Designed miniproteins, single chains, continued (2). Designs and how they scored, part 69

Each design is a single chain, and the fold is of that chain. pLDDT is the mean over its residues in the fold that is shown.

## One batch from the design tools (miniprotein)

Design m6370
Fold by ESMFold2-Fast:
Structure m6370 (fold): chain A 82 residues (1-82)
Amino acid sequence: SELVERIERAVAEVLPVAEEKREEVLASPKEKQEEFVTELLYRALERTFGPEIAKRIVEALKSGDKEKLEEVQKEIEELIKK
């Protein structure tokens, strides 16, 4: 819950940039749209957790590997515990 709220706040900071580029992104090929979304997600996560953890989260999401995603989630929960 706290993790989701932190991610949502970070995403909210980058959403205005996405809104301004909405038409450009929608007119782009699917691969470029996914690339843009991935970049915004990475930037939001980097602000919240730092570049190493952000990269691992993005890679886990792109791979669809549930076990790897659960492993990263556990590491983040331990960091949030202080």
Scores: mean pLDDT 67

Design m6371
Fold by ESMFold2-Fast:
Structure m6371 (fold): chain A 79 residues (1-79)
Amino acid sequence: MDEELEQAIREAARYVAKGDYEKAFEIVYRAFVERLGVPEELARGLARGVVDRATELLKQGKSEDQVAEELLRTPIPVD
């Protein structure tokens, strides 16, 4: 995986844990657009999905690091 994308996902997990969902969304959205070349409309949907998934994993009692690891292992749906 791209190191910048990995860093973005790890930062997003920390912001979700702090309750800053808008910042988490922005970080992941930028990574999808700038690093993966995902179209902006699709990137918004994918970024929301990542934030929602991180939120659910935190509700399950997982740590920020565990949430980031789970997100990094999840394939990005591109179709």
Scores: mean pLDDT 77

Design m6372
Fold by ESMFold2-Fast:
Structure m6372 (fold): chain A 61 residues (1-61)
Amino acid sequence: GDAKATEAAKKAREGGAAIGKGLGAEAGSQLASDNVRRALADDPEVAEAAEKGAREGGAAA
């Protein structure tokens, strides 16, 4: 995709990972998903990246 979309997905994954580390994989994924739906509903790639990041961050914590 667009380089800007790739950058946004990367940022979403980093943000999701931080949320996941603090809240755990389950709660982190829910919060990350809700945040993306609110702010980035038109970009499913970014939404998926945020959720995946939160899941991975929670699992790594």
Scores: mean pLDDT 68

Design m6373
Fold by ESMFold2-Fast:
Structure m6373 (fold): chain A 69 residues (1-69)
Amino acid sequence: KEESLEIVREGLRLAQQGNLVEAFELIKEGLLKAGVSEEEAEKIANEAIRLALQGNIEEAMKLVEKALE
């Protein structure tokens, strides 16, 4: 779970740099490794990237942490 959160944090960093494709794939991979379904991982990755692009990284991380519960 800690490893998945670290992968997602790196994905959010890539999103902030404008690398949206790599960010999406990395966040999705982190969620899948934590046992989230592919469909849910895609939805969460898209929403987390949207929040990160708005400068709301804390809310993006909270969304991911909630999905890993």
Scores: mean pLDDT 81

Design m6374
Fold by ESMFold2-Fast:
Structure m6374 (fold): chain A 74 residues (1-74)
Amino acid sequence: MEKKIIDILMSFGVSEEEAKKLVREAKETGVLVVPAELIPKDKRAELASQLSKLDEVESVNVDGNGNIIVTLKE
């Protein structure tokens, strides 16, 4: 799981260090939050779609500020 999410985030322009930090926080909370500022506006829907296809992902939502909120399965 961890490597797949990191690889996807990096493909959208997130640095490896930032992607690792986000995934680390997600492992502790069960929720991956990708800040709007890390992803170009036109790429957010595509990123959300790719993350939603992972077996480990329960749901993906984009909030009113453009942050991508991913709920992970336990």
Scores: mean pLDDT 81

Design m6375
Fold by ESMFold2-Fast:
Structure m6375 (fold): chain A 92 residues (1-92)
Amino acid sequence: DRRAKAERLIAALAELSRRLEAGEVTEREAAEELAALLEELGLTEEAARVRALLEAGKARLAVAVAVATAAVVYYNRPMEEIDRWLARHEAK
């Protein structure tokens, strides 16, 4: 289930954000950890994109892309669900 994988990612992001705020990890280390988690969850294309940004020396952007990927995966369900969410909010 894609949602279960997204929830796992978001939980890991919350913990990683705390560690990053505390200075326990660098942006590069955070991005590498997120890329490994994305790969473990079967999001290999997204993991490759994060790693490519790290190779380009864009650690901060790599973290941002990984976070954005988690958000998209969480809400990137079949179009039917997106359409239902939209309909609920357009009615108000």
Scores: mean pLDDT 69

Design m6376
Fold by ESMFold2-Fast:
Structure m6376 (fold): chain A 67 residues (1-67)
Amino acid sequence: DPAFQEAAKRIEALGNAVTAEQLQNIAQQVQDDYKLPYSVETLTQALLTQLQANPSKYGLTAPLKIL
């Protein structure tokens, strides 16, 4: 998904470690950019799940770490 790849790229720019607030802000930005039919809360949960389970699929070098 291009939206998940863009979110992963923004997370990698932050050193692959983000606060819950930063993750929600990235989800909001990606929601706005891609006009996704999901709520920000739903997208935040999906990003957390996918970027921890399948980091390399979205271009991350390591699983997403929540601070």
Scores: mean pLDDT 81

Design m6377
Fold by ESMFold2-Fast:
Structure m6377 (fold): chain A 64 residues (1-64)
Amino acid sequence: TQSEQNLIQEVRNLIEQSNSPQKALLEKQLEEEVLILEDENASVEKKVAARLSLIGIKEDLKQE
């Protein structure tokens, strides 16, 4: 959905602008969650978990 694409793009931008020593790990986590969200066969539970993971990354980066 557009809401999911907006969240993905926001998290991508935050990671790119971050000076975190975990930047590479965060980029890997983002790509794993994106694959789940883009998989039409993924369960609702997996997609909810992926979305919550992205929100968590977003909140953590905003606290820096």
Scores: mean pLDDT 79

Design m6378
Fold by ESMFold2-Fast:
Structure m6378 (fold): chain A 96 residues (1-96)
Amino acid sequence: SLEKEIEEEEKKLPELRATAAATADAAAFEREMEAALEKLKELHRKAGVELPPEEEARGVAAAGVGAAHLGTDPGFVAAARAVAIEQAKKLLEKEK
């Protein structure tokens, strides 16, 4: 089930958070997240489609930031994965 998959990913959160905390530039990560969210909102506006829920939009933005830093910045990748897992959990909690 999707809930069990998210539960297994949550087990990785302490390690992902520790890796992200070792990143010297948390402010740069937040700036890239804000830019990715703004771009996502612009694309939805241009396409004439409704904006997704904030949790879904933040998860998609995090996936984009993580992908951009694959193989170059493990701290950014870990921070992005942690955000994606946390947002997925919030979406499931809202459905209950």
Scores: mean pLDDT 75

Design m6379
Fold by ESMFold2-Fast:
Structure m6379 (fold): chain A 75 residues (1-75)
Amino acid sequence: SSRIQNLQQWSDFQLKESDRLDDRSRALREASRRSTPDKGRALLRKSDAAERSSRAKKTASENGRDIAAKLAALA
């Protein structure tokens, strides 16, 4: 059904955003190691924020896929 397809597409989008934010988090952590202590702390804060956002979007993706799978099983 279109609802199942929309949930799968939304979940795929959330997973792509999770991966992008995870890559950003890792890049920021690597940059922090090459920076001055003050700049390093600012980069680590941005890295931590990106990591939290990445985890939230991964959870959203997993929930969307779970709901889509349950709806498909009922069809």
Scores: mean pLDDT 89

Design m6380
Fold by ESMFold2-Fast:
Structure m6380 (fold): chain A 67 residues (1-67)
Amino acid sequence: MPQLVPIVEELTFPESMSEEEALEKAREIGTKRAEERAKELGGRVLSVDYEVLSKDKVKVGSIIGVP
């Protein structure tokens, strides 16, 4: 059966960065890391979710499906 591998990261950005800029940067970092992990595991990225915790903190949750 396929396995689900959850990855959760909390990213902190400078206060000078807007919430929108921080979220864009979090998407870039989160997507790249999820894709790298999926490649290492021989699986695929199923989802990447983002939650703004504060103006300088974004929580990134990704799920990788492994066969």
Scores: mean pLDDT 79

Design m6381
Fold by ESMFold2-Fast:
Structure m6381 (fold): chain A 81 residues (1-81)
Amino acid sequence: MEKVEKFIEEISKRTGISKERILKAFEDYVNKLKEEYKKKYGREPSPEEIAEQVRKDALDSGLPEEMAEAFAELAKEIAEK
């Protein structure tokens, strides 16, 4: 989505990390959450469950609500693939 792409561009500009590297790190994070969920509950998490976990983790880390929401949206898109 256009909003997610713009968010990745802003993070890339702010951190100096390439957009490709940011996306890959996020894909690895989502895959790790899926594996942990399978081990704990014995089933695949839904994209919505992944998004809620990412939002919670971001807020618990002290990130602003707007950033937590953007991370949750990106994680949901990755989990849907």
Scores: mean pLDDT 74

Design m6382
Fold by ESMFold2-Fast:
Structure m6382 (fold): chain A 55 residues (1-55)
Amino acid sequence: DLWKKFHQLGLRFDKQGDFRSSSRAYLLSGIYALDQGDSRLSLEYLELSRESRER
């Protein structure tokens, strides 16, 4: 699943302190989760993306 792969990338970048890449990965997870019909999960990833960008 694409959203799961981008979620894993987001976590990896977040651990490394690469918040820009983490934010992008979480954004892609949110977009793909929404495409799969999971609006709740999409909102969670979009919020994680925003939080990473604001660091």
Scores: mean pLDDT 82

Design m6383
Fold by ESMFold2-Fast:
Structure m6383 (fold): chain A 85 residues (1-85)
Amino acid sequence: SSADARQQSILLARAIAALGEIDVALKQFPDNQQIQSLAQQLYQKYEQMKEALKKGDIKTAQELTDQMQDLADQAVKIKQELQQK
């Protein structure tokens, strides 16, 4: 449905935003092992989220997108702490 298509687009946009946040953190602190670990976890969840979307499993895709946002938020916090030192 058009509503399902809109929900999928919103979840994909949120996932892409989280990927953008982790990419910025990695670019500024490429040797930080915590940021690298968070990025690897986020990339794995992104692949799982795309599989959930292919199956029409919106609930799982939403849960995975929320987890991606949490990982991105952790990386942004580490980035900000490193920038303030």
Scores: mean pLDDT 89

Design m6384
Fold by ESMFold2-Fast:
Structure m6384 (fold): chain A 66 residues (1-66)
Amino acid sequence: MDKETFDKEVEGAIYELRLAVEAITSKDPEKRKALREALSKVQRYIDEGKVDEAKKLADEAIEESK
């Protein structure tokens, strides 16, 4: 996978994570807190150039938010 394709996948995962945070904002406070913290950590990994770790964390957070 090239950098452009990988960056698009990370962007998509972050977008899904943001939607998940918005969807649960008015119900489970523990899930909302966990997703918010995950989103913040994903953004930090991207800023540090750890794109692979960012995508993995985003995917895991989305899965756990079921």
Scores: mean pLDDT 70

Design m6385
Fold by ESMFold2-Fast:
Structure m6385 (fold): chain A 82 residues (1-82)
Amino acid sequence: MSLEELLVEYFRLLAETLDKSEEERFEELAKWLKENLGLDEEEAEEVAKKLLELEKKLFVTREISLDEFLEEVEKLLESHLP
């Protein structure tokens, strides 16, 4: 899967799970990372936590712009590509 395809799938997952609890979103993200990036349990959990922190900065605290969020998500996912 290309980085662009991963970003599209991530945003689809985000849209589908936005109304779920933080705990449920964490589990869905960790599962998605294992299935799409081949990460082990520990690595998937660490990346999922970082993604949730970025989501909070965008949607809750409004510390970052959408463009900054996109750049940080792209960097995070790219650093874990095989």
Scores: mean pLDDT 81

Design m6386
Fold by ESMFold2-Fast:
Structure m6386 (fold): chain A 61 residues (1-61)
Amino acid sequence: SIANLQKLISQNNEKIAELDKQAQQALEQGNQKEAAHYQLMAGSTRGIIQLMNFILKEEES
């Protein structure tokens, strides 16, 4: 389960990188609303990673 959780953390970090790129592209196109949407999605994904890291810390501690 720990190995699977680490894999999910890695996958979600890749998703954040993609969302950050989408946000930057939207800003470059002057689409602030679309950029805000991608920023919110990236923030939510970061929250999931924080929760996963907390679970890992508790299991390792």
Scores: mean pLDDT 84

Design m6387
Fold by ESMFold2-Fast:
Structure m6387 (fold): chain A 66 residues (1-66)
Amino acid sequence: SDKRVEEAKRLFDEGEKLQEEYDKVSKEIGDLAGAGYINRAMGTFLGSYTFYQGGDEYLKKAEDLL
């Protein structure tokens, strides 16, 4: 029946929306973690405590999203 086709389309649209939300959060976590590790590596290379602190703050923000 046409009702079943409409319900199937609604479920597909909801699934697509949930996938987009998942991809957005996963990308945000990845970006924050990447910034954290890069800043910590720069802290090691430059001997800079400020870069270590910046790296730790980015990693903390990534952890808070998990």
Scores: mean pLDDT 76

Design m6388
Fold by ESMFold2-Fast:
Order: structure tokens, then C-alpha cells, then sequence
Structure m6388 (fold): chain A 67 residues (1-67)
């Protein structure tokens, strides 16, 4: 049905969006990890980006599981 096709499309876009966000968080984590070598005040930001990447991956997996 058209409704089922639309539901699956929304779930795929949700998964792709969260996967892209997780990739962005991984890149930001890498940058903050480099800064943390010189200044340990960046360590909480490394942890924040790691937690955000994990949450976005979980949301992507949940969306893909519903397809």
C-alpha cells in the first residue's frame, strides 16, 4: 500500500539521518581526542561525542529493525 511504502521510506530516512549524525559525532570525537592530548579539559567533550554517536547508532538500528 501507499501508506506502507511511506512508512518504510520515513524509517529509511530516519536510519540514514541518524547514521550520518553518528559519523559526524565520531569525527568530532577524533578532533577533541587530539585536543585532549594537550589539554585534558577536552576529555568530557570526547565522552559526550562518544555517547551521542552511540545513541544515534541505536536510533538508526531501531529504525532499520522496523522496516
Amino acid sequence: SAAEAQRKRVLRLTAESNEAMAEMMDRQKELYTKKAKEDPRYLPLVQQKENSAKKNRELAEEARAKI
Scores: mean pLDDT 91

Design m6389
Fold by ESMFold2-Fast:
Structure m6389 (fold): chain A 92 residues (1-92)
Amino acid sequence: MSPEEKEFLEKALKNIEAYAKEKSSVEGLITLMLIIIQEAFEFLNNDLEKVEKIVKEVLKKVKELVPEEDARKIERTVNEYLEQLKKKAEEE
């Protein structure tokens, strides 16, 4: 992972941890994850492989912060969004 990717990941992880400690809603975490994906996609110059790598690390952290059932719901929604972005990128 490049220094720039690592810095982005560290900021994303801090945001997820802060949200989970102060407010813990599955819908809120999903929204924050989708924002992180969009910001990562823009920051990494639309490099979907690098975005997927960062998202995987953030999802690993989410699994440590929330109940397993909620983590599975968040992971499923996030993966569906990534697949939509991947499909759209391949068509454009």
Scores: mean pLDDT 79

Design m6390
Fold by ESMFold2-Fast:
Structure m6390 (fold): chain A 79 residues (1-79)
Amino acid sequence: SEFQKQLEEEVEAYEKKHADASIAELIADATLLAMYVIQRRLKRGEITDEEVEALLTPEDLAAIAEAEARLRAELEALR
């Protein structure tokens, strides 16, 4: 999909630009691209879920969960 390709290219460019950024710095940036880089680091085993959760507020976690639920509903509506 066109959106997926564009998103992957933007995430890769962001990751290269912010290669030395800490998890706390990525969270403070508060962008979708920063969150994708954090997820990539989690998948690679470079960081743990516990490390990320220690840096997130309950409000941040709730906002992420709501955003994921909305995206899921939109994708299901498209069928």
Scores: mean pLDDT 71

Design m6391
Fold by ESMFold2-Fast:
Structure m6391 (fold): chain A 82 residues (1-82)
Amino acid sequence: SEKRKKEIEEQEKLRKQLTELYEEIEKNNDEKTLKEIRKLISEMLNSDLETAKKILKELGEKYKIPKEFIELLEKLVKEINS
């Protein structure tokens, strides 16, 4: 359907933008911290919207992550849960 096609295209665009911003995260964090960040992102993407919002807040407050990355993750979570 047209709606599903648009949802997939938006998710793919968000994932590409997140990948580009992740390079900045890699520069500012050690390997152990990067493993924790990746685990939290994975948990967030497999969680309900309320749990995902809590993980997003933790990512933004606990780690050296650009605000733009957090905003794009929030958009991706909303698209997945729409």
Scores: mean pLDDT 78

Design m6392
Fold by ESMFold2-Fast:
Structure m6392 (fold): chain A 78 residues (1-78)
Amino acid sequence: GSFEEGKGAGELIAESFKRAEELKASDEVFEEIVKNAIEEIKKLSEEGQKGAAEKLKELLPELSGKAREGVEKILEEL
């Protein structure tokens, strides 16, 4: 359902942040990921947005540096 679709979106977003962190991407790349993630999550239903937020919170301890900061910023907007 919509909640599980949201969890899937959150997982893909977290993977994008992990990849950017591994590649030591610029601040502009992280800002673009944050912007795109917020736009995509907000297109989901309320249940989908909850699923994405829950998955991002679950994965937050696996993230560090700019990736963690980016996910925290997304969660503030949801």
Scores: mean pLDDT 86

Design m6393
Fold by ESMFold2-Fast:
Structure m6393 (fold): chain A 87 residues (1-87)
Amino acid sequence: MPSLAEQLIASFEAMLQEAVRNKDSDASVLTLVRVFIHEVVEAVREGLLSLEEARAVLDHMVALVKEKRPELTAEVEALVREALARL
């Protein structure tokens, strides 16, 4: 079975790919990113994911955004920094 970290990344990649295919707005993609960050943070708080795993998952998310929606990379990096500062 895939790990929770692998499952979270696979889910985000699928949702981001669909958003790109559908030409979703920047606001919609940023909402997707915010929801994903919240899920990762909650997984850490519930003890389902380590801090190290959460950092790796969020770094992989940023890399996917940089590949598919490079114009949003700076905003997504800022959201990740804010989330990690609260953990």
Scores: mean pLDDT 87

Design m6394
Fold by ESMFold2-Fast:
Structure m6394 (fold): chain A 94 residues (1-94)
Amino acid sequence: SEVDRIVQMIENGEKLPKLGAKQVRDLIQEGRYDTILKAAERGLLTPEALREAARNSPPERLVQLVSAAVKGAKSLEEQAEISRLVAEGYRESL
């Protein structure tokens, strides 16, 4: 499947285009949260994908998501944007 391909490429450290909201939703459906965190850590999530991941995460996983995404950020401005997007996604889940 496309999900299995994405998982394998991320685990192998292969170069990938950024993952969108649909790809993140498919990963969540298959319970591939570890893959989402690895993608976030590598800066591979689009803003919409990060919001989707946050919307579908319980509060305890939001801390892990923020930590991973911040590690992938290249500037202070990107770190602030990550916090904003995760907060937005979480609010959408309420």
Scores: mean pLDDT 84

Design m6395
Fold by ESMFold2-Fast:
Structure m6395 (fold): chain A 92 residues (1-92)
Amino acid sequence: MEENIKTVESMEKLLIDRAEAAPDVGRLSAEIAERLGVPGSLTENVSLDQFKEIVKKAKERTIKEVQKNPDSSSAQISEIFKEALKKEIEEL
């Protein structure tokens, strides 16, 4: 549904804006990875462009999942997005 897609787009924009404002994207990426339960060392050397690509791929995975379950709440969409982000980091 349009509202669910807008929720995912808002989450993507929030992370991208945060990364662009960060003095050290690698450190920010490592902190995000650790909060997701994966080693921060996997992302500590990522560039801003690489981080944007990771977030974009996580968004695409999340949109596919919310399209299968359009009744998902914003909290459920957030958890799907975190899981998608974790998978993209693990695939580096």
Scores: mean pLDDT 82

Design m6396
Fold by ESMFold2-Fast:
Structure m6396 (fold): chain A 79 residues (1-79)
Amino acid sequence: DELLEEMRRLGASDETLEAIRELYESAETEEEREGLEFAIGLLIGIAKGTGVPLSEMETETIIRMVRSLGETVAEINRR
């Protein structure tokens, strides 16, 4: 799982990584999973671009961002 390993390198806690894994497993459709992967990739890109480690963000905040962005991308992919 390349995305989770990259998040770990950017300072994500085990709690955050487990929450992301649970969120991915709860996805019911392929579009939802693809949306979540895109959202995680974008979050990684922002963290790298800004230099702000993921350890500075609370797990709840990361999950909310990933879920909201993932849902938006899944909706676009269904059109």
Scores: mean pLDDT 78

Design m6397
Fold by ESMFold2-Fast:
Structure m6397 (fold): chain A 100 residues (1-100)
Amino acid sequence: AETLVEGEGEKFLIDVITESKNPGHALGAGSIVAQKAEERGIKLLGMEFPRIDEETGLAKSRVGVGGMTAQEAEEIAKDSAEESEKLGIKVKKVVIRRMN
């Protein structure tokens, strides 16, 4: 899956865009992101209900996390995409947005 990192700041929004319109797939992928963040001791700020991404028309989940490096964010994105694929959830793209 493609991984993009945007912006600057101490808070991170991790958007997982799946290859499908199934909100259950987006929820599954987002839950894996949250799990990988927690395994690394990273603070979970929240998780949004799955929605359709306006640019792609595909199901998307958003997870908010704080207190991590850009490298940790990229590692979580990669590990989460790989684990989602093992569960039959194809990840098209992960977008990491940094915020204050």
Scores: mean pLDDT 82

Design m6398
Fold by ESMFold2-Fast:
Structure m6398 (fold): chain A 81 residues (1-81)
Amino acid sequence: MLKYPSKEEQREIQLKALEKYEEKYGKTKAIEELKKMIEENRPFSEISKYAKEKLSKEELEQLDKIGMETALEYLEEQERK
């Protein structure tokens, strides 16, 4: 069933999503900074604010899609069935 991930698990999912984004669309300074902020364990409010200020609507939509796919893969791997 759907499990709420811990802050540590959420950061791992976000980092993997950003890595997948870079593999598909290439490296950008904004994405590299977001990865650094996640690695530094910055508050999600600061990470979210930075993303909204630095990323275009298209980049945000692509990240949201990749983030959802990455979160689903992570949850599937944690399920013992």
Scores: mean pLDDT 74

Design m6399
Fold by ESMFold2-Fast:
Structure m6399 (fold): chain A 75 residues (1-75)
Amino acid sequence: LSEEERERLEKLINATSSLPFTDEAVELILEAVEGKPDAEAYARKIVEEAERLARERGRDVIEPEDVEEAIKRVG
């Protein structure tokens, strides 16, 4: 990812979720969407699923494990 694309995706990730992310969780999403033709839509799907999983687990922050599980579920 370019620096500009990375910054844009980080803003999208944070804007899509009402819960904060750890830095490692954000990095996992950025790595997962790299090379995808629809990176923004894929990132949104991961964020929405990760937020749901974090809330189901009683968390107030999205952890790397929530993102890893979300990636597996989204495809």
Scores: mean pLDDT 83

Design m6400
Fold by ESMFold2-Fast:
Structure m6400 (fold): chain A 67 residues (1-67)
Amino acid sequence: MADAELGEQIYKAAFKWRFKKEGLPEPKDMEPEFVREMLRDPEKYGLPARDWTDQAIDDIVAYIASQ
């Protein structure tokens, strides 16, 4: 089951840190399914997401959806 609380921690610790300079959009302004697409196809979006598991992606998307 996806865990939005864990997703928030992953987002803050890894995802947001890597994109701090880019001014990553606020979670409320992100589309959850678009975030899933970006994390599943990181090469298309230039994201350093090679280490993301399906569970981590689900957790991050659940966090974004909760905002």
Scores: mean pLDDT 67

Design m6401
Fold by ESMFold2-Fast:
Structure m6401 (fold): chain A 55 residues (1-55)
Amino acid sequence: SPLEAAREAVLRETMREVKAWLDAHPDMTDDERAALHRRVAEWYRQRLKEAEAAV
């Protein structure tokens, strides 16, 4: 389904960007990593809404 494809694309892209950011910041503290995790959940939610609206 186009909607499922859009959701998968958002998940894949979000995961790729998170990995790239973590690789660029290898000295991140546990507290900073936890904060990033919460922000990533918010980013994913927002991107998902936008992607679903585009289908």
Scores: mean pLDDT 80

Design m6402
Fold by ESMFold2-Fast:
Structure m6402 (fold): chain A 58 residues (1-58)
Amino acid sequence: SRAEELRLRAAIQLAKREYEERPPDAKSKLDAAEIARRVAEGYELSEEQRERVVEEVS
């Protein structure tokens, strides 16, 4: 649905922003995945959508 698409987009945007705002020594691929997973948990997303947030940020 449109609401689910907007939630997915918001989660991806927030995760990317949080990753970019981290200091250089905390910008590893593991940090990106951790941030994406944590942000995705804040949204009502399916497992497939949560995996997509991690993929888009990492």
Scores: mean pLDDT 78

Design m6403
Fold by ESMFold2-Fast:
Structure m6403 (fold): chain A 97 residues (1-97)
Amino acid sequence: SSKKLRSLAVSSYAAAAISGVGIETQYELALRNPKISVEDAIKGINSEVESAVGSTKKAEEYGKLDPSTQPLADKTKEYTKETIKKGEEGKKKLEEL
C-alpha cells in the first residue's frame, strides 16, 4: 500500500533528523556534566550516527518500492551525510579534551 510506504518514509526521515540533534546533545552533556565520560559521549555519538544510517537505508528501500517517496529518501540520505560529519567532528573535539 502506497500510504503505508509513504508513512514509513516520513518516519525514517524524522528519525534521521532526531539523530542529528542527539549528537549535539551528547557533546553538550559531556562538556557540562563531569559524570559523563568521554568514552560514554563517543559511544552515544556513534549510536546516533548508526541510527541515522539505518534510517537512510530504510528510506531508500521505501523509495524503490514507491517512487513517490524517492525525494524524501534523497533528503534523508543528505541529512545522514551531515549527521555523520557532525559525529566525526564531535568525537574529534571530545578526544582533544
Scores: mean pLDDT 82

Design m6404
Fold by ESMFold2-Fast:
Structure m6404 (fold): chain A 89 residues (1-89)
Amino acid sequence: AAASAEQLALSARLRALAEARDGEGALALAEETRDSDPRAAALAYVLATLFGALSVEEGHERLLELAERVGDEELRRQAEELRELLLKL
């Protein structure tokens, strides 16, 4: 797989935050990585929303802003799917 050491380190940080259910840490990671790794930032915003650092509406807004800045239609679609999923839970 084409993954840099930095991407592997971000993956490990995301996993640790998920295991700890650390919504605030996930939000901080999302803000840290938003400009450098939008995909890692998107996953971190998902965790921040899931663990209560962001509301469903706030998480959805953050993901749409990220998708718009990157110009990634796939990420925008994933943001909509996530919102629908979280509203069902």
Scores: mean pLDDT 76

Design m6405
Fold by ESMFold2-Fast:
Structure m6405 (fold): chain A 87 residues (1-87)
Amino acid sequence: MLEELERQVAAVKDEVLAALLPPLRDQLESAIRNSRSLAALHLVLSVALTILRRDPSAEPSHIEAVERALEIVDSRAGELDDKILKL
């Protein structure tokens, strides 16, 4: 089960990185890759979104990219919870 969970977290990280187009990907890649859980990944993205929303020069497309990444994490967290409960 641990290897399965680690594989699924790694897959979510890849999906999140794909949703974050450069330059956001470059800035967040290390924090995302160092996240050991979906909760940690969600926290990293939530902090990034808060910073972007408070920056008056932030591009709306960057805010939307982080929002999409959070939706990916939330969707996948629900799927993982369902799979764990069915085991």
Scores: mean pLDDT 76

